Designed miniproteins, single chains. Designs and how they scored, part 88

Each design is a single chain, and the fold is of that chain. pLDDT is the mean over its residues in the fold that is shown.

## One batch from the design tools (miniprotein)

Design m3072
Fold by ESMFold2-Fast:
Structure m3072 (fold): chain A 89 residues (1-89)
Amino acid sequence: SARLAELLSLLTRADLTGEYAAAARELGVSVGTVRRMVRLARELLAAELQRAVLIAIYRSSKTASPQLQAEIAALDARIAALRAELLAL
């Protein structure tokens, strides 16, 4: 989603610079909402990275791992929930 990518970019900039008031003005929300969004963005980016690593392990393996498949499925569900929560703010 282009909207999600733009939002994550803006929130990452706010996190790195500490410019939460500027991000709040740009998004039309409170500074408290920006702080919550930054927390969710951090959790989402960490989950996306973990998923990418597990997918790489899965694709390099010649043997199907039910445990690895289950972990990837759990991450897919968590990522979907985090995206929905972030976009609902």
Scores: mean pLDDT 86

Design m3073
Fold by ESMFold2-Fast:
Parts: C-alpha cells; sequence; structure tokens
Structure m3073 (fold): chain A 72 residues (1-72)
C-alpha cells in the first residue's frame, strides 16, 4: 500500500508541474522518517515534505495526497 501511495503521489505532483527528482527526494524522506508508520502517518509525512521541501501550498498538497490515497 505505501508503495502505491508514494507512486500515486509522485505522478500527481509531476502532473502539477513539480520537478521529478525533488518529488522523489521528498517522498524518500517521508519514507525514511516513517519506516513502520501506517498509511495515514505516511500520507501526512509526504504532505509535509511537499509543503516544506517543494514549496507546494497547503491546499494543493492536501489535494494531491487525498487523490493519491483514493487511488492507492
Amino acid sequence: MRSKLARATAELAIEAGLDEKKVEEALLRAYLDNPDGDVETFAEAMKRELIERLGVSEEEAERIIREALERA
């Protein structure tokens, strides 16, 4: 489940015009900080990385993560 969520998040972020390498780095950080976290904890970590590392607005990050959770 986490791999599907990470992939869906990356695809949505890239479609929104974000840099692929920066997205990959942000998602890797979320994974490393939450190795045994549940899906919800991991989703919140990815949302935080999108906002803080990629400068995504809170509203846009929430949209991306919500959509990724629905397709994962």
Scores: mean pLDDT 78

Design m3074
Fold by ESMFold2-Fast:
Structure m3074 (fold): chain A 65 residues (1-65)
Amino acid sequence: MTPTPEQLAAGEAHLRSRGLDPSLYSDEALGAIGAVLLGDEAAVAAFAAQYGVSPEIVRAAATAP
């Protein structure tokens, strides 16, 4: 799934707030983090399906950078 600019921006802001460098992450990882933060359940499910993992794993990854 291709991340939206809003999802990318949310993911980048989250990582920067934690003292992490967003440039070290893929667009898909930033998009998945952003989707969780924005409460976009459809996008979280789509990222989970693309990577063959459960939505719970995507949410856990977004909360534990």
Scores: mean pLDDT 74

Design m3075
Fold by ESMFold2-Fast:
Structure m3075 (fold): chain A 82 residues (1-82)
Amino acid sequence: SLDDPSFQKEIDEALKLIQEGVAKATSSEATPITLELAREILKELGIEVPNEKLLEIADQLGKIENTEEGREKLRKFILEKL
């Protein structure tokens, strides 16, 4: 139960260690590319894409990491499909 002060302290310390570990591991941000980020990349390339077309590839976006390499792979993927 979170109502126990000693138990709450141990959980808070564990969460802090997890957050610090994640922050240290995410000095390279490995988050999935969002539809909004994909739309921004397409806009930069001068490609106008309706939301419905982006939704068709949504499952593939979740498999591509939001890193410099991942964004380049997304650009190539979208250019191939559109």
Scores: mean pLDDT 57

Design m3076
Fold by ESMFold2-Fast:
Structure m3076 (fold): chain A 110 residues (1-110)
Amino acid sequence: RPLKVVIGADDPAELDAIAAELQARGFEVVGKATSGEETLELVDKYKADLVVIDERLSGTSGLETAKRLAEKGVAVLPYGPEISDELLELLEKHGALDRARALLQAAPVP
């Protein structure tokens, strides 16, 4: 059964690159968002198993978006070259990062 992924990033080119990588790994990309609000809406609509999120999201910040998702028990993987210690601590406390890592390890690798 393919795992459903929503991606939140402010750059459409980065969204497409992340989506291509996840699809190549056997994930079903059900949504791509450029804002925190859109990310939350797509996760709720599609019941996503995993969210890949950039802290630099427009509207609601990536940190606040990740917090809301982690509180709901959603697996969250942070994206970007510089990920804040605050985001990592938040995701670790809610088990969201561990859940994301487990899903990435269990994904079929073509």
Scores: mean pLDDT 78

Design m3077
Fold by ESMFold2-Fast:
Formats: structure tokens, sequence, C-alpha cells
Structure m3077 (fold): chain A 69 residues (1-69)
């Protein structure tokens, strides 16, 4: 799946979560501005710990793609 590949590509530290910087970079690769990417990350960081699980990342990417449709 494309989202699994994207997640693994930006999970640079290999811990199974994306940092804010990794998630923002992934969203920008999909054509979002930095400000849009940062806003979307904050929305989907539901536990406020500054990282995204794979499930949160999938929902965030779906929202980003819907915004641009």
Amino acid sequence: NQRVRLFRQYDVNGDGTLSRAEAVAALQSLGLSRAEAEALFRRYDTNGNGTLSFAEFQQMVAAAQARRA
C-alpha cells in the first residue's frame, strides 16, 4: 500500500511512529504547504505527544488528499 510505503520512508528512526518533522515532510511531498501540513499534524496528534501512530497517519493523509480533491 502507498501509505505503508510513505510511512516507512519517513519513519527515519524506525520506531513505528512519525515525529512532527517526519509527518510534515510526508504531507509536503503530497503537495501541501508547510503551514497546512503543520495544522493537519496538530489535528491528528490526538494524544498530544508530538508523534503519530500509523493509524493517525493514515487518517491524516486521507484528509490531506480530500482537501485537494
Scores: mean pLDDT 73

Design m3078
Fold by ESMFold2-Fast:
Structure m3078 (fold): chain A 91 residues (1-91)
Amino acid sequence: MEMSVEVHPDGTVTGTLRATDSSVVAKSVVIRVDGKIVAQSPLVPAGEDAVLSVKVPAGTTVVWRSYVMTQTGGVIVAELAKELTATVPEL
């Protein structure tokens, strides 16, 4: 599993989650600012990347959390997979 976050000069922050494990059935990305969820992707199926963008003011710190749904022994479970933090530069 791999997650990347890209910060653009205009204040746009884009996160991408790619799951490479064959046990992953679906995945999603959640964006938090000041501890509150501000955006969430839909559940994205296996073989597709989950991509989510948010535009925030300069100096804002955003926390990206990725969740994966895995199937083991016929049971589907949801897990927090990765957390990344990104800050939009002040001009």
Scores: mean pLDDT 73

Design m3079
Fold by ESMFold2-Fast:
Structure m3079 (fold): chain A 67 residues (1-67)
Amino acid sequence: MENEKKILEQAKKEIEAAKTFDEVLRIVSKANKELSQEQIDELNRYAAEVNGPVFAARSRADLAAAR
């Protein structure tokens, strides 16, 4: 359990440092292999909250530029 908390904390840190969607997905996918379902749910929610606004805004701007 302590080890899972450390993995979750580390994953959150890496998500904060991630610059691309692919990097975030990679981090979450790797953590999913080592975390329980409840921890995975927490990590996914955190990832969406931290990167959702930033990457969603970038993606929307890119789509607007393509239009």
Scores: mean pLDDT 68

Design m3080
Fold by ESMFold2-Fast:
Structure m3080 (fold): chain A 106 residues (1-106)
Amino acid sequence: MSEEEIRNIMRGILDSLRALPDAEPFLQLPDLASLPDVASVVPNPVSLSSIQQAVDNGEITSMEEFRAEVERMHANVHRLFPEGSAQRLAADRLLAAFERQYEELS
């Protein structure tokens, strides 16, 4: 696949993830200045918007790098929130939707 084709695939996946009701907590980076506990647990936070920016500016150029950032976002939620929380359940559902689309394109 061309670099342009890979970028278009990543953008399509991000658009579909943003449309999910489970996406709302992950759309934007947390405000670390108002959430110091988040900064201590997750010094390098990631969101759907930060992943989109990295895709658009050429920092993410492969499907493997794209998957790693989505998996890192999911892992960060699991570090911040307890088992059975709405946030972890939302992250699990979002990752499952991502994996379904990733498998269809690989």
Scores: mean pLDDT 76

Design m3081
Fold by ESMFold2-Fast:
Order: sequence, then structure tokens, then C-alpha cells
Structure m3081 (fold): chain A 83 residues (1-83)
Amino acid sequence: TVINGLSIAMRSVEAAEKEKAPVDLIQKAYEVATDYTYKITRSTDPQEARKYLSETAEWLESQGLPKAAEVLRKGGDELAKKL
């Protein structure tokens, strides 16, 4: 659902802020998370939606934001269970 996806993205951005990420990196993380949230809300396949969240989480970890990545992974698991 769109609401759950947006909530996950917002929580990930909050985690990035707590990790003291630069403002430009936080904004880019928000854009990437929002884009993947948009893709998962249009996906008819829960496994494909989960893959998009996983790819976004891997990108966040590569930028040095492991807590933001963890929020996306946990949220993705919750979203997949709700279908």
C-alpha cells in the first residue's frame, strides 16, 4: 500500500538524519527511497517489490547509512507480509 511504502521511506530518512548524514545525501536517500516506494506500489508481484526495497537498502549501506538501510529492510518484510 502507498501509505505503508511512504511510511517506510520517511522512517529511513529519519534514520539517515540520526546517523548525521549530510543534507544533500539525506535528500538523495529520500528521492531514491521514494522512487522505489513508487515502483513497489505499482508492482503486482510482492517478490519484485521486495527486490526494489532490497536494492535501495544496499545503496543506502554503500553510502554509509546502515541504520537507514535496516529500516527499509524491516519495512520491506512488513510490507511483503501484508501483500
Scores: mean pLDDT 65

Design m3082
Fold by ESMFold2-Fast:
Structure m3082 (fold): chain A 61 residues (1-61)
Amino acid sequence: MSFIEVGKAAEEAARETLKELGKPFDEKVAQAVYDVLVQGLREGLSLEEIKERAKEAAKKV
């Protein structure tokens, strides 16, 4: 799977979680999702694991 496809899925998961919490998708959230994407790909994590980490990172911002 390409970096772009995984990144889009992670961002969509984070955006959906933030909508449920009534929070905006701002530059701090975008940076947190990007950090999760880069680290997850380096660790060889699955798409589903990267999506879950992105959701958790977004909630903590």
Scores: mean pLDDT 81

Design m3083
Fold by ESMFold2-Fast:
Structure m3083 (fold): chain A 70 residues (1-70)
Amino acid sequence: MTEEVVERTAKLPPTGDTRMPGPRSLGISGLMVGLSQESVEAAVRVGTEEKGRSISDALKAAGEVGRQRQ
């Protein structure tokens, strides 16, 4: 439940932050169009909590989750 609230908030507000690029809103929209649900979900989650991580970590986590979920 808490995770869904966090990821929902990342998509609902049109504010990606003006300070930082705000890849969460735009990147997630593109990802949801054609990628696997598990990869998208993992990317959204990591992207939202990624204040201390790099994008490369997010991509690695997405692949790991997709494999582990199976």
Scores: mean pLDDT 50

Design m3084
Fold by ESMFold2-Fast:
Structure m3084 (fold): chain A 72 residues (1-72)
Amino acid sequence: SLAEALREAVEEAEKAKEEIPALLAAGADKAALLAGLEAQAEAARRAGEAAGDEELKEEALEKLEEAKEAAE
């Protein structure tokens, strides 16, 4: 379901937040990481609107923003 996809997005964003600093230290492309996170945020916005679950949408977007901050 869309709600399940949003829950998975939250979990993946939390994982990304933890992994991104080590990836950047290893020479990962910051612009590519940020572009991927932004694409995930757009998908989460659309899924949240379709599911009608504003709280879960906000949680997913918050976790993705935290991951983007880790990439900066």
Scores: mean pLDDT 78

Design m3085
Fold by ESMFold2-Fast:
Structure m3085 (fold): chain A 62 residues (1-62)
Amino acid sequence: AAAGEARAGALGDANLPVIKLVNEAWKRMEAGADPEEILKELEKVFGKEAAENVVLTLQDFV
């Protein structure tokens, strides 16, 4: 039980950097940065499918 919960906690902590990167990407888009460059950076970190989903989600806020 404890070992399984420790791994689940580490996976949860991994989501914190993701949220921070997404928030920074959104701020850069709002500041007029190139969306294609942001997509490439996110793709490098999360992979192509995840990066595209993030960009689509951010577009719903605009």
Scores: mean pLDDT 65

Design m3086
Fold by ESMFold2-Fast:
Structure m3086 (fold): chain A 99 residues (1-99)
Amino acid sequence: MKEKLANLITAAGILTSAAAFYAEQGKVDEALAAVDGVRGIADEILKLLSKTKSPEEIENFRKKVDELLDGLRKAAQAGDAEAVARYGHEIVKLLSEAA
């Protein structure tokens, strides 16, 4: 389980970096595709954590992740590469701390 969580967190970091890169290049569709990838990884991490965490802990974590993912998507839509990088960093940090 620890190795799978570490691999998913690494993948989230790669996709958030890709989202920031595409946003900087003005490639909004590619940036949004990378953000969708981050959401999929976050959902998989939450599913793994649900095996060891209480339902209340999972719900609180989901709310925090959803707020950050909403911010990340809006930043990507705006082409704000700096905001994409900030939200991406906070998501990776949150996912890493929950593992």
Scores: mean pLDDT 85

Design m3087
Fold by ESMFold2-Fast:
Structure m3087 (fold): chain A 73 residues (1-73)
Amino acid sequence: MEELREALLRAAKLAIEEGDMRTAAYLYKAYKAESVEEVLKYIEEAEKLKENMSRESQEELERARRLAKELLE
């Protein structure tokens, strides 16, 4: 869980630095989520906006998604 939250926080910070406040808001909601299911829901919302993200931010989002899925399995 901690590694997942760190990846989400890094992705959110990158989105803020790039001016993508909408993606940053979803990533921060995922970071604050109480359950892994809620984290995945907000990651899916952020992924709908991935065209607005840098490659580095997309890589952190992909890592966060992978970590969240591993926690559900």
Scores: mean pLDDT 79

Design m3088
Fold by ESMFold2-Fast:
Parts: C-alpha cells; sequence; structure tokens
Structure m3088 (fold): chain A 81 residues (1-81)
C-alpha cells in the first residue's frame, strides 16, 4: 500500500542518516550506541505494526527490511574495529 511505501521510504532515509553517522564516527563506543539505538527503533516499529494488526504482507516487508538494515549496520560497525 502507499502507507507501507511511505514507511519503507522513511526507514531508508533514517538508515542512510545512521550509516553516514557511523561512517563519520571514530569512537567505537559511539558506533555501538548508534547501532543499538537504530536497532531499537526498528524493533519498536515492527512491534507497533504487530500490535495494530497491520496486514501480514506489510509486516513481512518491514521485517525483511529491518533484518537487512540491522545486518548492514552491524557489518559497518565490525569494519570500524
Amino acid sequence: SSETEKLIQNMQKSHANTKAAIEAETDPRRVALLVGVHEGVLDITLATLKTVKAPQEEIDKIEKLAKEQKAELRALADAKI
């Protein structure tokens, strides 16, 4: 739906901002905090969709995107070590 598309677009913009912050950061502790905060926001987003009983197809799309974003941010953080 158009609402799902807007949510995906907003998640992608937020992800790009977090990636840029991680790439600019030199303190490993702050990198870990940026990853943790972003993962928490993704978890809250998914939990909210489940609570409001969003269509399963939309939940599946957001869950897949969240999993991919978490993997990418963790890989970026690992590369900073």
Scores: mean pLDDT 89

Design m3089
Fold by ESMFold2-Fast:
Structure m3089 (fold): chain A 77 residues (1-77)
Amino acid sequence: DPTEILQKAIELLKEGKYDEAFELLSKGSAIGREFVKLARGKPKEKVIDLLKEMIELVKQAKTPDEILEFIRKKLSE
């Protein structure tokens, strides 16, 4: 379940386990790998908020390509 993986990553980030959270995301999917690449060096709160938004996009049945475009836009700013 992609939503469960995203929720676990948020929990790890809240615990300060950044490397574990990013490793989990990278192993889960191509979307997770792109997210980690762009999210490195960004503030923790921004990363958590974006993961929450990704959960909502998954619930709305957005395509992987739409989610990737959203991530690139938000994390390239």
Scores: mean pLDDT 78

Design m3090
Fold by ESMFold2-Fast:
Structure m3090 (fold): chain A 71 residues (1-71)
Amino acid sequence: MTLTEEQAREEIKKIVQMAKEGTPMEEILKRVQELIERSKQLDPRTLTKLLFYLMAELVEIELQKEKAKKA
């Protein structure tokens, strides 16, 4: 049984919240790896879109943290 796009999106929101709360990036990346492992049965196109969205959110969070560090 494959995860729905909605279920995968909920996991992404949780990972994003963890990153915003200051969870170390290494822990965040481990959660991303777990998401990929659990989503092996998803359509590759859907999985790729979800991963791009997640990566974009994580990059934005890192950029915001670097901005705060320089301020």
Scores: mean pLDDT 75

Design m3091
Fold by ESMFold2-Fast:
Structure m3091 (fold): chain A 79 residues (1-79)
Amino acid sequence: MSAEEAVRLAEETAERAERIAEEARDDPELAEQARNIARAARELAELVREAEEDEKKLTVVATAVGIEAAAVSYLERLA
């Protein structure tokens, strides 16, 4: 995964999580989990940009982005 792909995935994950939080207004626990994922994904996007010149750091951060993307996909099934 390139730095550009990792940033795109992180930003997409944040947007998807924010949508879940809006739609899950009647489930405060689900909404809170979604907001936490959105915050983490936005932070990871910044870390990817900082790690772009270091392949090992980029691999670690890109892996974390993939985990958050998987978490948001799971929440979408629950919402």
Scores: mean pLDDT 79

Design m3092
Fold by ESMFold2-Fast:
Structure m3092 (fold): chain A 82 residues (1-82)
Amino acid sequence: MDHHERALREVEELLELALEHTKKAYEADKKGDKKTKREHVIKSVAHMLRAVGILIDHELEPSEKSLELRKEIKKINEEEKK
């Protein structure tokens, strides 16, 4: 049975959570709070790894929304490296 749509929505939700943790890490970094930054970076990475696992397990390409969310995460990380 085709569970692809459900798996793609779960990947999107995990990437939305990763984006929220990336935003919180960026704000913590701006405040010099390295402990809080590391906590949110780890949570963001964990959600991204779970999303990748779902894509591999179901042999799926990421949705357009998933690619958009990944671009937003990348933009925030690039601003941090400035």
Scores: mean pLDDT 83

Design m3093
Fold by ESMFold2-Fast:
Structure m3093 (fold): chain A 64 residues (1-64)
Amino acid sequence: SELQVEAERLQRRAEELEGAAKFYRDIAKKSTGELKQSIQQTADDLENYARELREEAERLRKKA
């Protein structure tokens, strides 16, 4: 179904964003000061967006 295909697409996008967030978390651990804070904020934003996409994917799967 179209809803299942869209849910799978959102799930894959969430996984990509989670991978990017992990990458930025690792960089932040090696950083200091304002740069560290900026990178941590980017990682937080990516993780929050991934969570939203996962929730939407689950919602679509339940309707499918």
Scores: mean pLDDT 89

Design m3094
Fold by ESMFold2-Fast:
Structure m3094 (fold): chain A 68 residues (1-68)
Amino acid sequence: MIELSEAQRAVIRARLAAQPARDIDIDALRAELEALDPSKTFSNEEVLEAIREVQADLNLEKVRKLKE
């Protein structure tokens, strides 16, 4: 599993709020994530997994609101 900082998760959340996950430019997003933590390098597969993880968390938050 990919370890993401809160800043990296915030960038992914902002992208998902603006556009569908399939329309996200993986190279551009990877560059943004690497700029936040230059000690880490990401593959495109790792970035896609990070997007799926953040999207799942956002979907869980939405479902939780409906149950409250």
Scores: mean pLDDT 75

Design m3095
Fold by ESMFold2-Fast:
Structure m3095 (fold): chain A 92 residues (1-92)
Amino acid sequence: MERLIEEIVEEVRRAVEALAEKGASPEEMISAAARVVASRMDELTPEELEELLRRVIEVLVEIAEKYGYDVEEVRELAERVARQLLRHHRAR
């Protein structure tokens, strides 16, 4: 499912970058990324979801650096939400 993960990552990048261009908060960017992942995560195994979440965190950090956000704050928030998504996926 490498292609599916790549498609989701690009959807996250587009959504988050559009928000960053408008000066959205870190919470708004992470919420948008989480909604994209949550809408597609039922198509993924737990292992594929873990890979997707790693790539999404990398994208969020990259955008944070590009737009002058606090990279550590964005990473910490993203990792927290990623743990919640993994827990919900395992409960299904």
Scores: mean pLDDT 83

Design m3096
Fold by ESMFold2-Fast:
Structure m3096 (fold): chain A 75 residues (1-75)
Amino acid sequence: MEEERARVRELGRRLGQAFEANDIDKVKELIAELEKLREESTNPEVQARIDALIRTAKTELETKRVTLHVLPRPE
């Protein structure tokens, strides 16, 4: 349980770092890791936290996609 919570927290931190670095490929990779962790977890609370992180990350990814589309060059 504590290990799962720590892993979710670490993936969330790495997601934040990837967004700060504007590394869209890394963000997508981390979303895939979160989805895998969700499938492996049997704890509903952990699953709910992972779901929230995935939804937030996908929303941010869409925001970055729109920004990159409007900009004349990628960030």
Scores: mean pLDDT 73

Design m3097
Fold by ESMFold2-Fast:
Structure m3097 (fold): chain A 100 residues (1-100)
Amino acid sequence: SSELEALLQELIARLREIQEKYAPHLSEEQREQLERLVAGVYLAASEAVETGDLTPLERAIARIEAEAAASTDPVLREALREVRDAAREFLARFRELLAA
């Protein structure tokens, strides 16, 4: 679906903006952690577009929530919450498009 592909591209752009916004305020290890979690969201969202299976994306969101809860750094927590919110918005809009 061209609409699902457009939704995926919007998510990719938003995830990139989040990484660029927070990268200057994070350590190298925290940037790597953020990059891995963002990559997980991207791969899961791409799979959802290809297969219609949202389960990997729901798992990626849960992982981000766990990592945010475990973090003692308020900047990393805010970055992870923005990634979570972007992924949740994609999930909600994807479900709406599948229901149409």
Scores: mean pLDDT 90

Design m3098
Fold by ESMFold2-Fast:
Structure m3098 (fold): chain A 88 residues (1-88)
Amino acid sequence: SRRERLEKAKRTLRLLAELLKKMKAEYGNVEAESKELEEELYNKFKEPLEKRIEEEGLFYLEELREWIDNLPEEDRAELRELLAELAK
């Protein structure tokens, strides 16, 4: 159902927020000034992200983006509220 997909999207966004907070705590605000550092950070966090996506049946990032782009405004608003909450 659409509600189950929305819950899956919310869980995926919470996981992303968790990993981004962990990355910020361990490495600080890394602005993309070093391509090598970006690749190292991407590789370090990509594997645990993909593993949890597969284990928990979450959206892959590309799939999530395409799905969000095709959502009605009411569901998109609910996801924006979650993102605002997670950014605090």
Scores: mean pLDDT 71

Design m3099
Fold by ESMFold2-Fast:
Structure m3099 (fold): chain A 67 residues (1-67)
Amino acid sequence: MYTTDVVLVLGDDEVPGTLTATDDRLTFTASEDAEVTLADGSVLKLSKGTVLTFDREGRLLSVTPAP
């Protein structure tokens, strides 16, 4: 398991956070509140502590909102 500080680039938006890599998945935890505009014009709101889980190919598996 390896954990590092990263910036997740989603379209034209950048979300700082922490990435934890394991053998089977990548887990990103947002370090601050952010809003990301998707290609279809919809806005994804990420609260500090929101967890994004990806497979090893970088496909988004789940979004877990901050409690």
Scores: mean pLDDT 74

Design m3100
Fold by ESMFold2-Fast:
Structure m3100 (fold): chain A 90 residues (1-90)
Amino acid sequence: EEELDAAIERLVELVRQNASPEEIKAAGDELVELMKKLNASPETLQRALRAVGEAKRLAPPENKETLTEMLIRVARLAKEKGVKLAVLEP
């Protein structure tokens, strides 16, 4: 669980640093594989979707396509685990 949070933070940090699309894709691939391997909770998947969506908003145009592909992959995993893509307000 802490590993998943660290992977999400690493991806967001790479986007903030204007890392290459290749580096962002590699970090995204690692995140998706960790989510599958660790059976990420629906709550963790929702946090990842939100973080990736925000990163895409901040990214330059050259990275938006890579982040969109990653967002789709995370969303697919979330749907497989029954996440309804709705945030429960605190």
Scores: mean pLDDT 74

Design m3101
Fold by ESMFold2-Fast:
Formats: C-alpha cells, sequence, structure tokens
Structure m3101 (fold): chain A 80 residues (1-80)
C-alpha cells in the first residue's frame, strides 16, 4: 500500500525530499487526507509499542513534510 511505501522511505530516509513533497501534497489535498491520516495512525500504533520509535518516526514525518512545504513554496516563488 502507499502508506507502507512512505513509511519505509521515512524509516530509511531515502529520497526524503521527494517523499516530503508527496506527503505535503497529500496533506493539502482533501482526497489525500485519508491516506495521510492513516499514516499518522500507523505511527501512533507504533508509539503504543515503542514510544521512542514512534516519536522518532513522527519526527521524521514532520521533517519530511517541512521539506515538502519548502519545495512547494520554492516552486511558487520561482513563478513570482
Amino acid sequence: ARGERLLAGIREQDELDKLGYELYKMAKDPAGKPAFDALVEEFRRIAEEDPERGQELMERLKKAIEYGKKAWKDDEGLKA
């Protein structure tokens, strides 16, 4: 599933910028929000078993979204 691929990428931190852009688009798009919410719930479930690991994954997710948001703004800025 898409959420599994995003989670694996966040864990490995491979192509974090690309995943961040995809995650940011998912969070901003109403059609993508359910998939984003499902990913957050998966992190919450991991945190129930291992709070440290859950926090680490959540921090990686937040950083990926931050990178995606920056890339989105940079794309808009270049057109200004």
Scores: mean pLDDT 64

Design m3102
Fold by ESMFold2-Fast:
Parts: structure tokens; C-alpha cells; sequence
Structure m3102 (fold): chain A 69 residues (1-69)
């Protein structure tokens, strides 16, 4: 479905962002996290109330936690 395809694309963007962050490419990571937010926002009611800045902060925190494992 279109929703499943969009969720898969958003997930790929988060994974690309996490890899960029792991390599020290913070600006590139933020671009990928922003794309994921734009894709997920219309599909997830919980994200509709978040600003782009709030989402990027949460995404960076999540990616950093993964890198510290």
C-alpha cells in the first residue's frame, strides 16, 4: 500500500541519517531526519503535534543512543 511504502521510505531515511551521524556528518544526518519527518508527519497523529525541530532533536537522541550500545 501507499502508506506502507511511505513508512518504508521514512525508515530508510532514518537509517541513512543514523549512518551519517555515526560517520560525524551531522548536517547530512539532519537532512535525512527532516525527510523522514516530512514523510511520517501526515501518517502518524503523534507526529502531527511535533515541530520539525522537536522531531530532529528526538531523532538525534535516538541515533546517539544506538551509537552508544
Amino acid sequence: SAEEATLAEAREELERGARALAEGREAEADEHFRRAFELWKPLLESLASLSEEEFLEAARRFARELLLR
Scores: mean pLDDT 75

Design m3103
Fold by ESMFold2-Fast:
Structure m3103 (fold): chain A 83 residues (1-83)
Amino acid sequence: AEAEKALAALADAIKAGDLDAANKYASKVAQIALQLKSQGDYQRAADVTDQLADLMASTGTPEGAQLAATLRAVAERLRQLAE
């Protein structure tokens, strides 16, 4: 629900080239992932982080690719914590 809406808004901002909106929604998605982690929902936190990584990779930029790789590593670690 909230994570899905933030991810959809981020995808739209990336397609539009709206860097301010993209930054705002990327921060919102990251905050949702941190909230899920703080609640012990490591699996959902990992899933949200992976979806953020996919969107960063979709930018086609070297910076987006590097951030996507970092986020995927974070998601894998979160899945390890989920056991």
Scores: mean pLDDT 83

Design m3104
Fold by ESMFold2-Fast:
Structure m3104 (fold): chain A 57 residues (1-57)
Amino acid sequence: DLTEEQVKAIYDAWAAALGRTYESFEEMKELLKEEAQELYKDNPVERERILKMIDED
C-alpha cells in the first residue's frame, strides 16, 4: 500500500514529466488519466493498473 506522500510524489513526477500544471487534485487526476490512456494504449494491463491507482486516490 502506498502512503499519501508516495502517491503525491508519483503524481508530481507524472505532471513534471508531461509538462502539465494543475489547480486541483481532481483536475490532476483527470489529466493523468488522459495521459495514461495515450501512453499505455498498447499495454492495457499497465493502463488499467495506473488508472485504478489514480481513481483510488
Scores: mean pLDDT 68

Design m3105
Fold by ESMFold2-Fast:
Structure m3105 (fold): chain A 107 residues (1-107)
Amino acid sequence: MKELIEKAIEIGKQNPELVKYVKELLKDRDFSEEEYYIIAGFLILFELDINDPYVKAFIESLERPEDFLSAAYPYLVLTNGDIKVAGELLKRDLKENIDPKTKKFKK
């Protein structure tokens, strides 16, 4: 898990355009530069498209950067650490659980 966060930070640093987009979406959050790298890096690691309205709503719902990993963790367990497949499963469940019009979880 620590290695996954460190990898996300490295990937985030290598993707300044995505980091800028994440900062614009979360500009009301008091996140550190490193925390924005973590979010951007996880988007790349899990192969989640920030322009997908369900993915965007998920990112905008994050109160803390670690909430991303908390949401993804069950899928990492189910896929025995297959990050790409875990991302596909997370995106599937986001489409079922997030209302794209209200950007909130469905009840």
Scores: mean pLDDT 78

Design m3106
Fold by ESMFold2-Fast:
Structure m3106 (fold): chain A 79 residues (1-79)
Amino acid sequence: VAELVKRAIEAILAGDAEAAAEYLVRAYREEENLTEEEAAEAQAAVLAAKPAFLADPERIGAALREALALAAARLAAEE
């Protein structure tokens, strides 16, 4: 899960909302097996990306919103 979260962050920073959505959907499906250590590693990855998010909040925010919307649509289509 932590590796998928890191890849989602990298895709969001690159503006690739579709790739980010794919990694987020995969991370969500693996969440029921998420350990506290994996959750801490994922949180550390998010915190490490914070300076990059703050450098361009409008662009990064738009990519994040698009990725979340695409991920939600994919999950809804499979349920």
Scores: mean pLDDT 71

Design m3107
Fold by ESMFold2-Fast:
Structure m3107 (fold): chain A 81 residues (1-81)
Amino acid sequence: SLEEELEKAKEEVRKRLEEEVKKNPELAPYFDSALAFAISAIERETKETGKVPSEEELEKIVEIAVQTARWKAEQARLAAA
């Protein structure tokens, strides 16, 4: 069902973001905001198109979330200097 595919997509982006934080622990403070962004993007696309984002689209959503988290981490580092 669409609902099952939606939940699978949400779980997939969560796992991808967890692996990114595991590789880059400085992103941990931004995990919740990155996940919220990714889930919102998936839900919006699904409501607008009637289809869950493709694997390629999920990868792009995760990439944007990670890039934003990295930018926030760098800004925090510069503010602390």
Scores: mean pLDDT 86

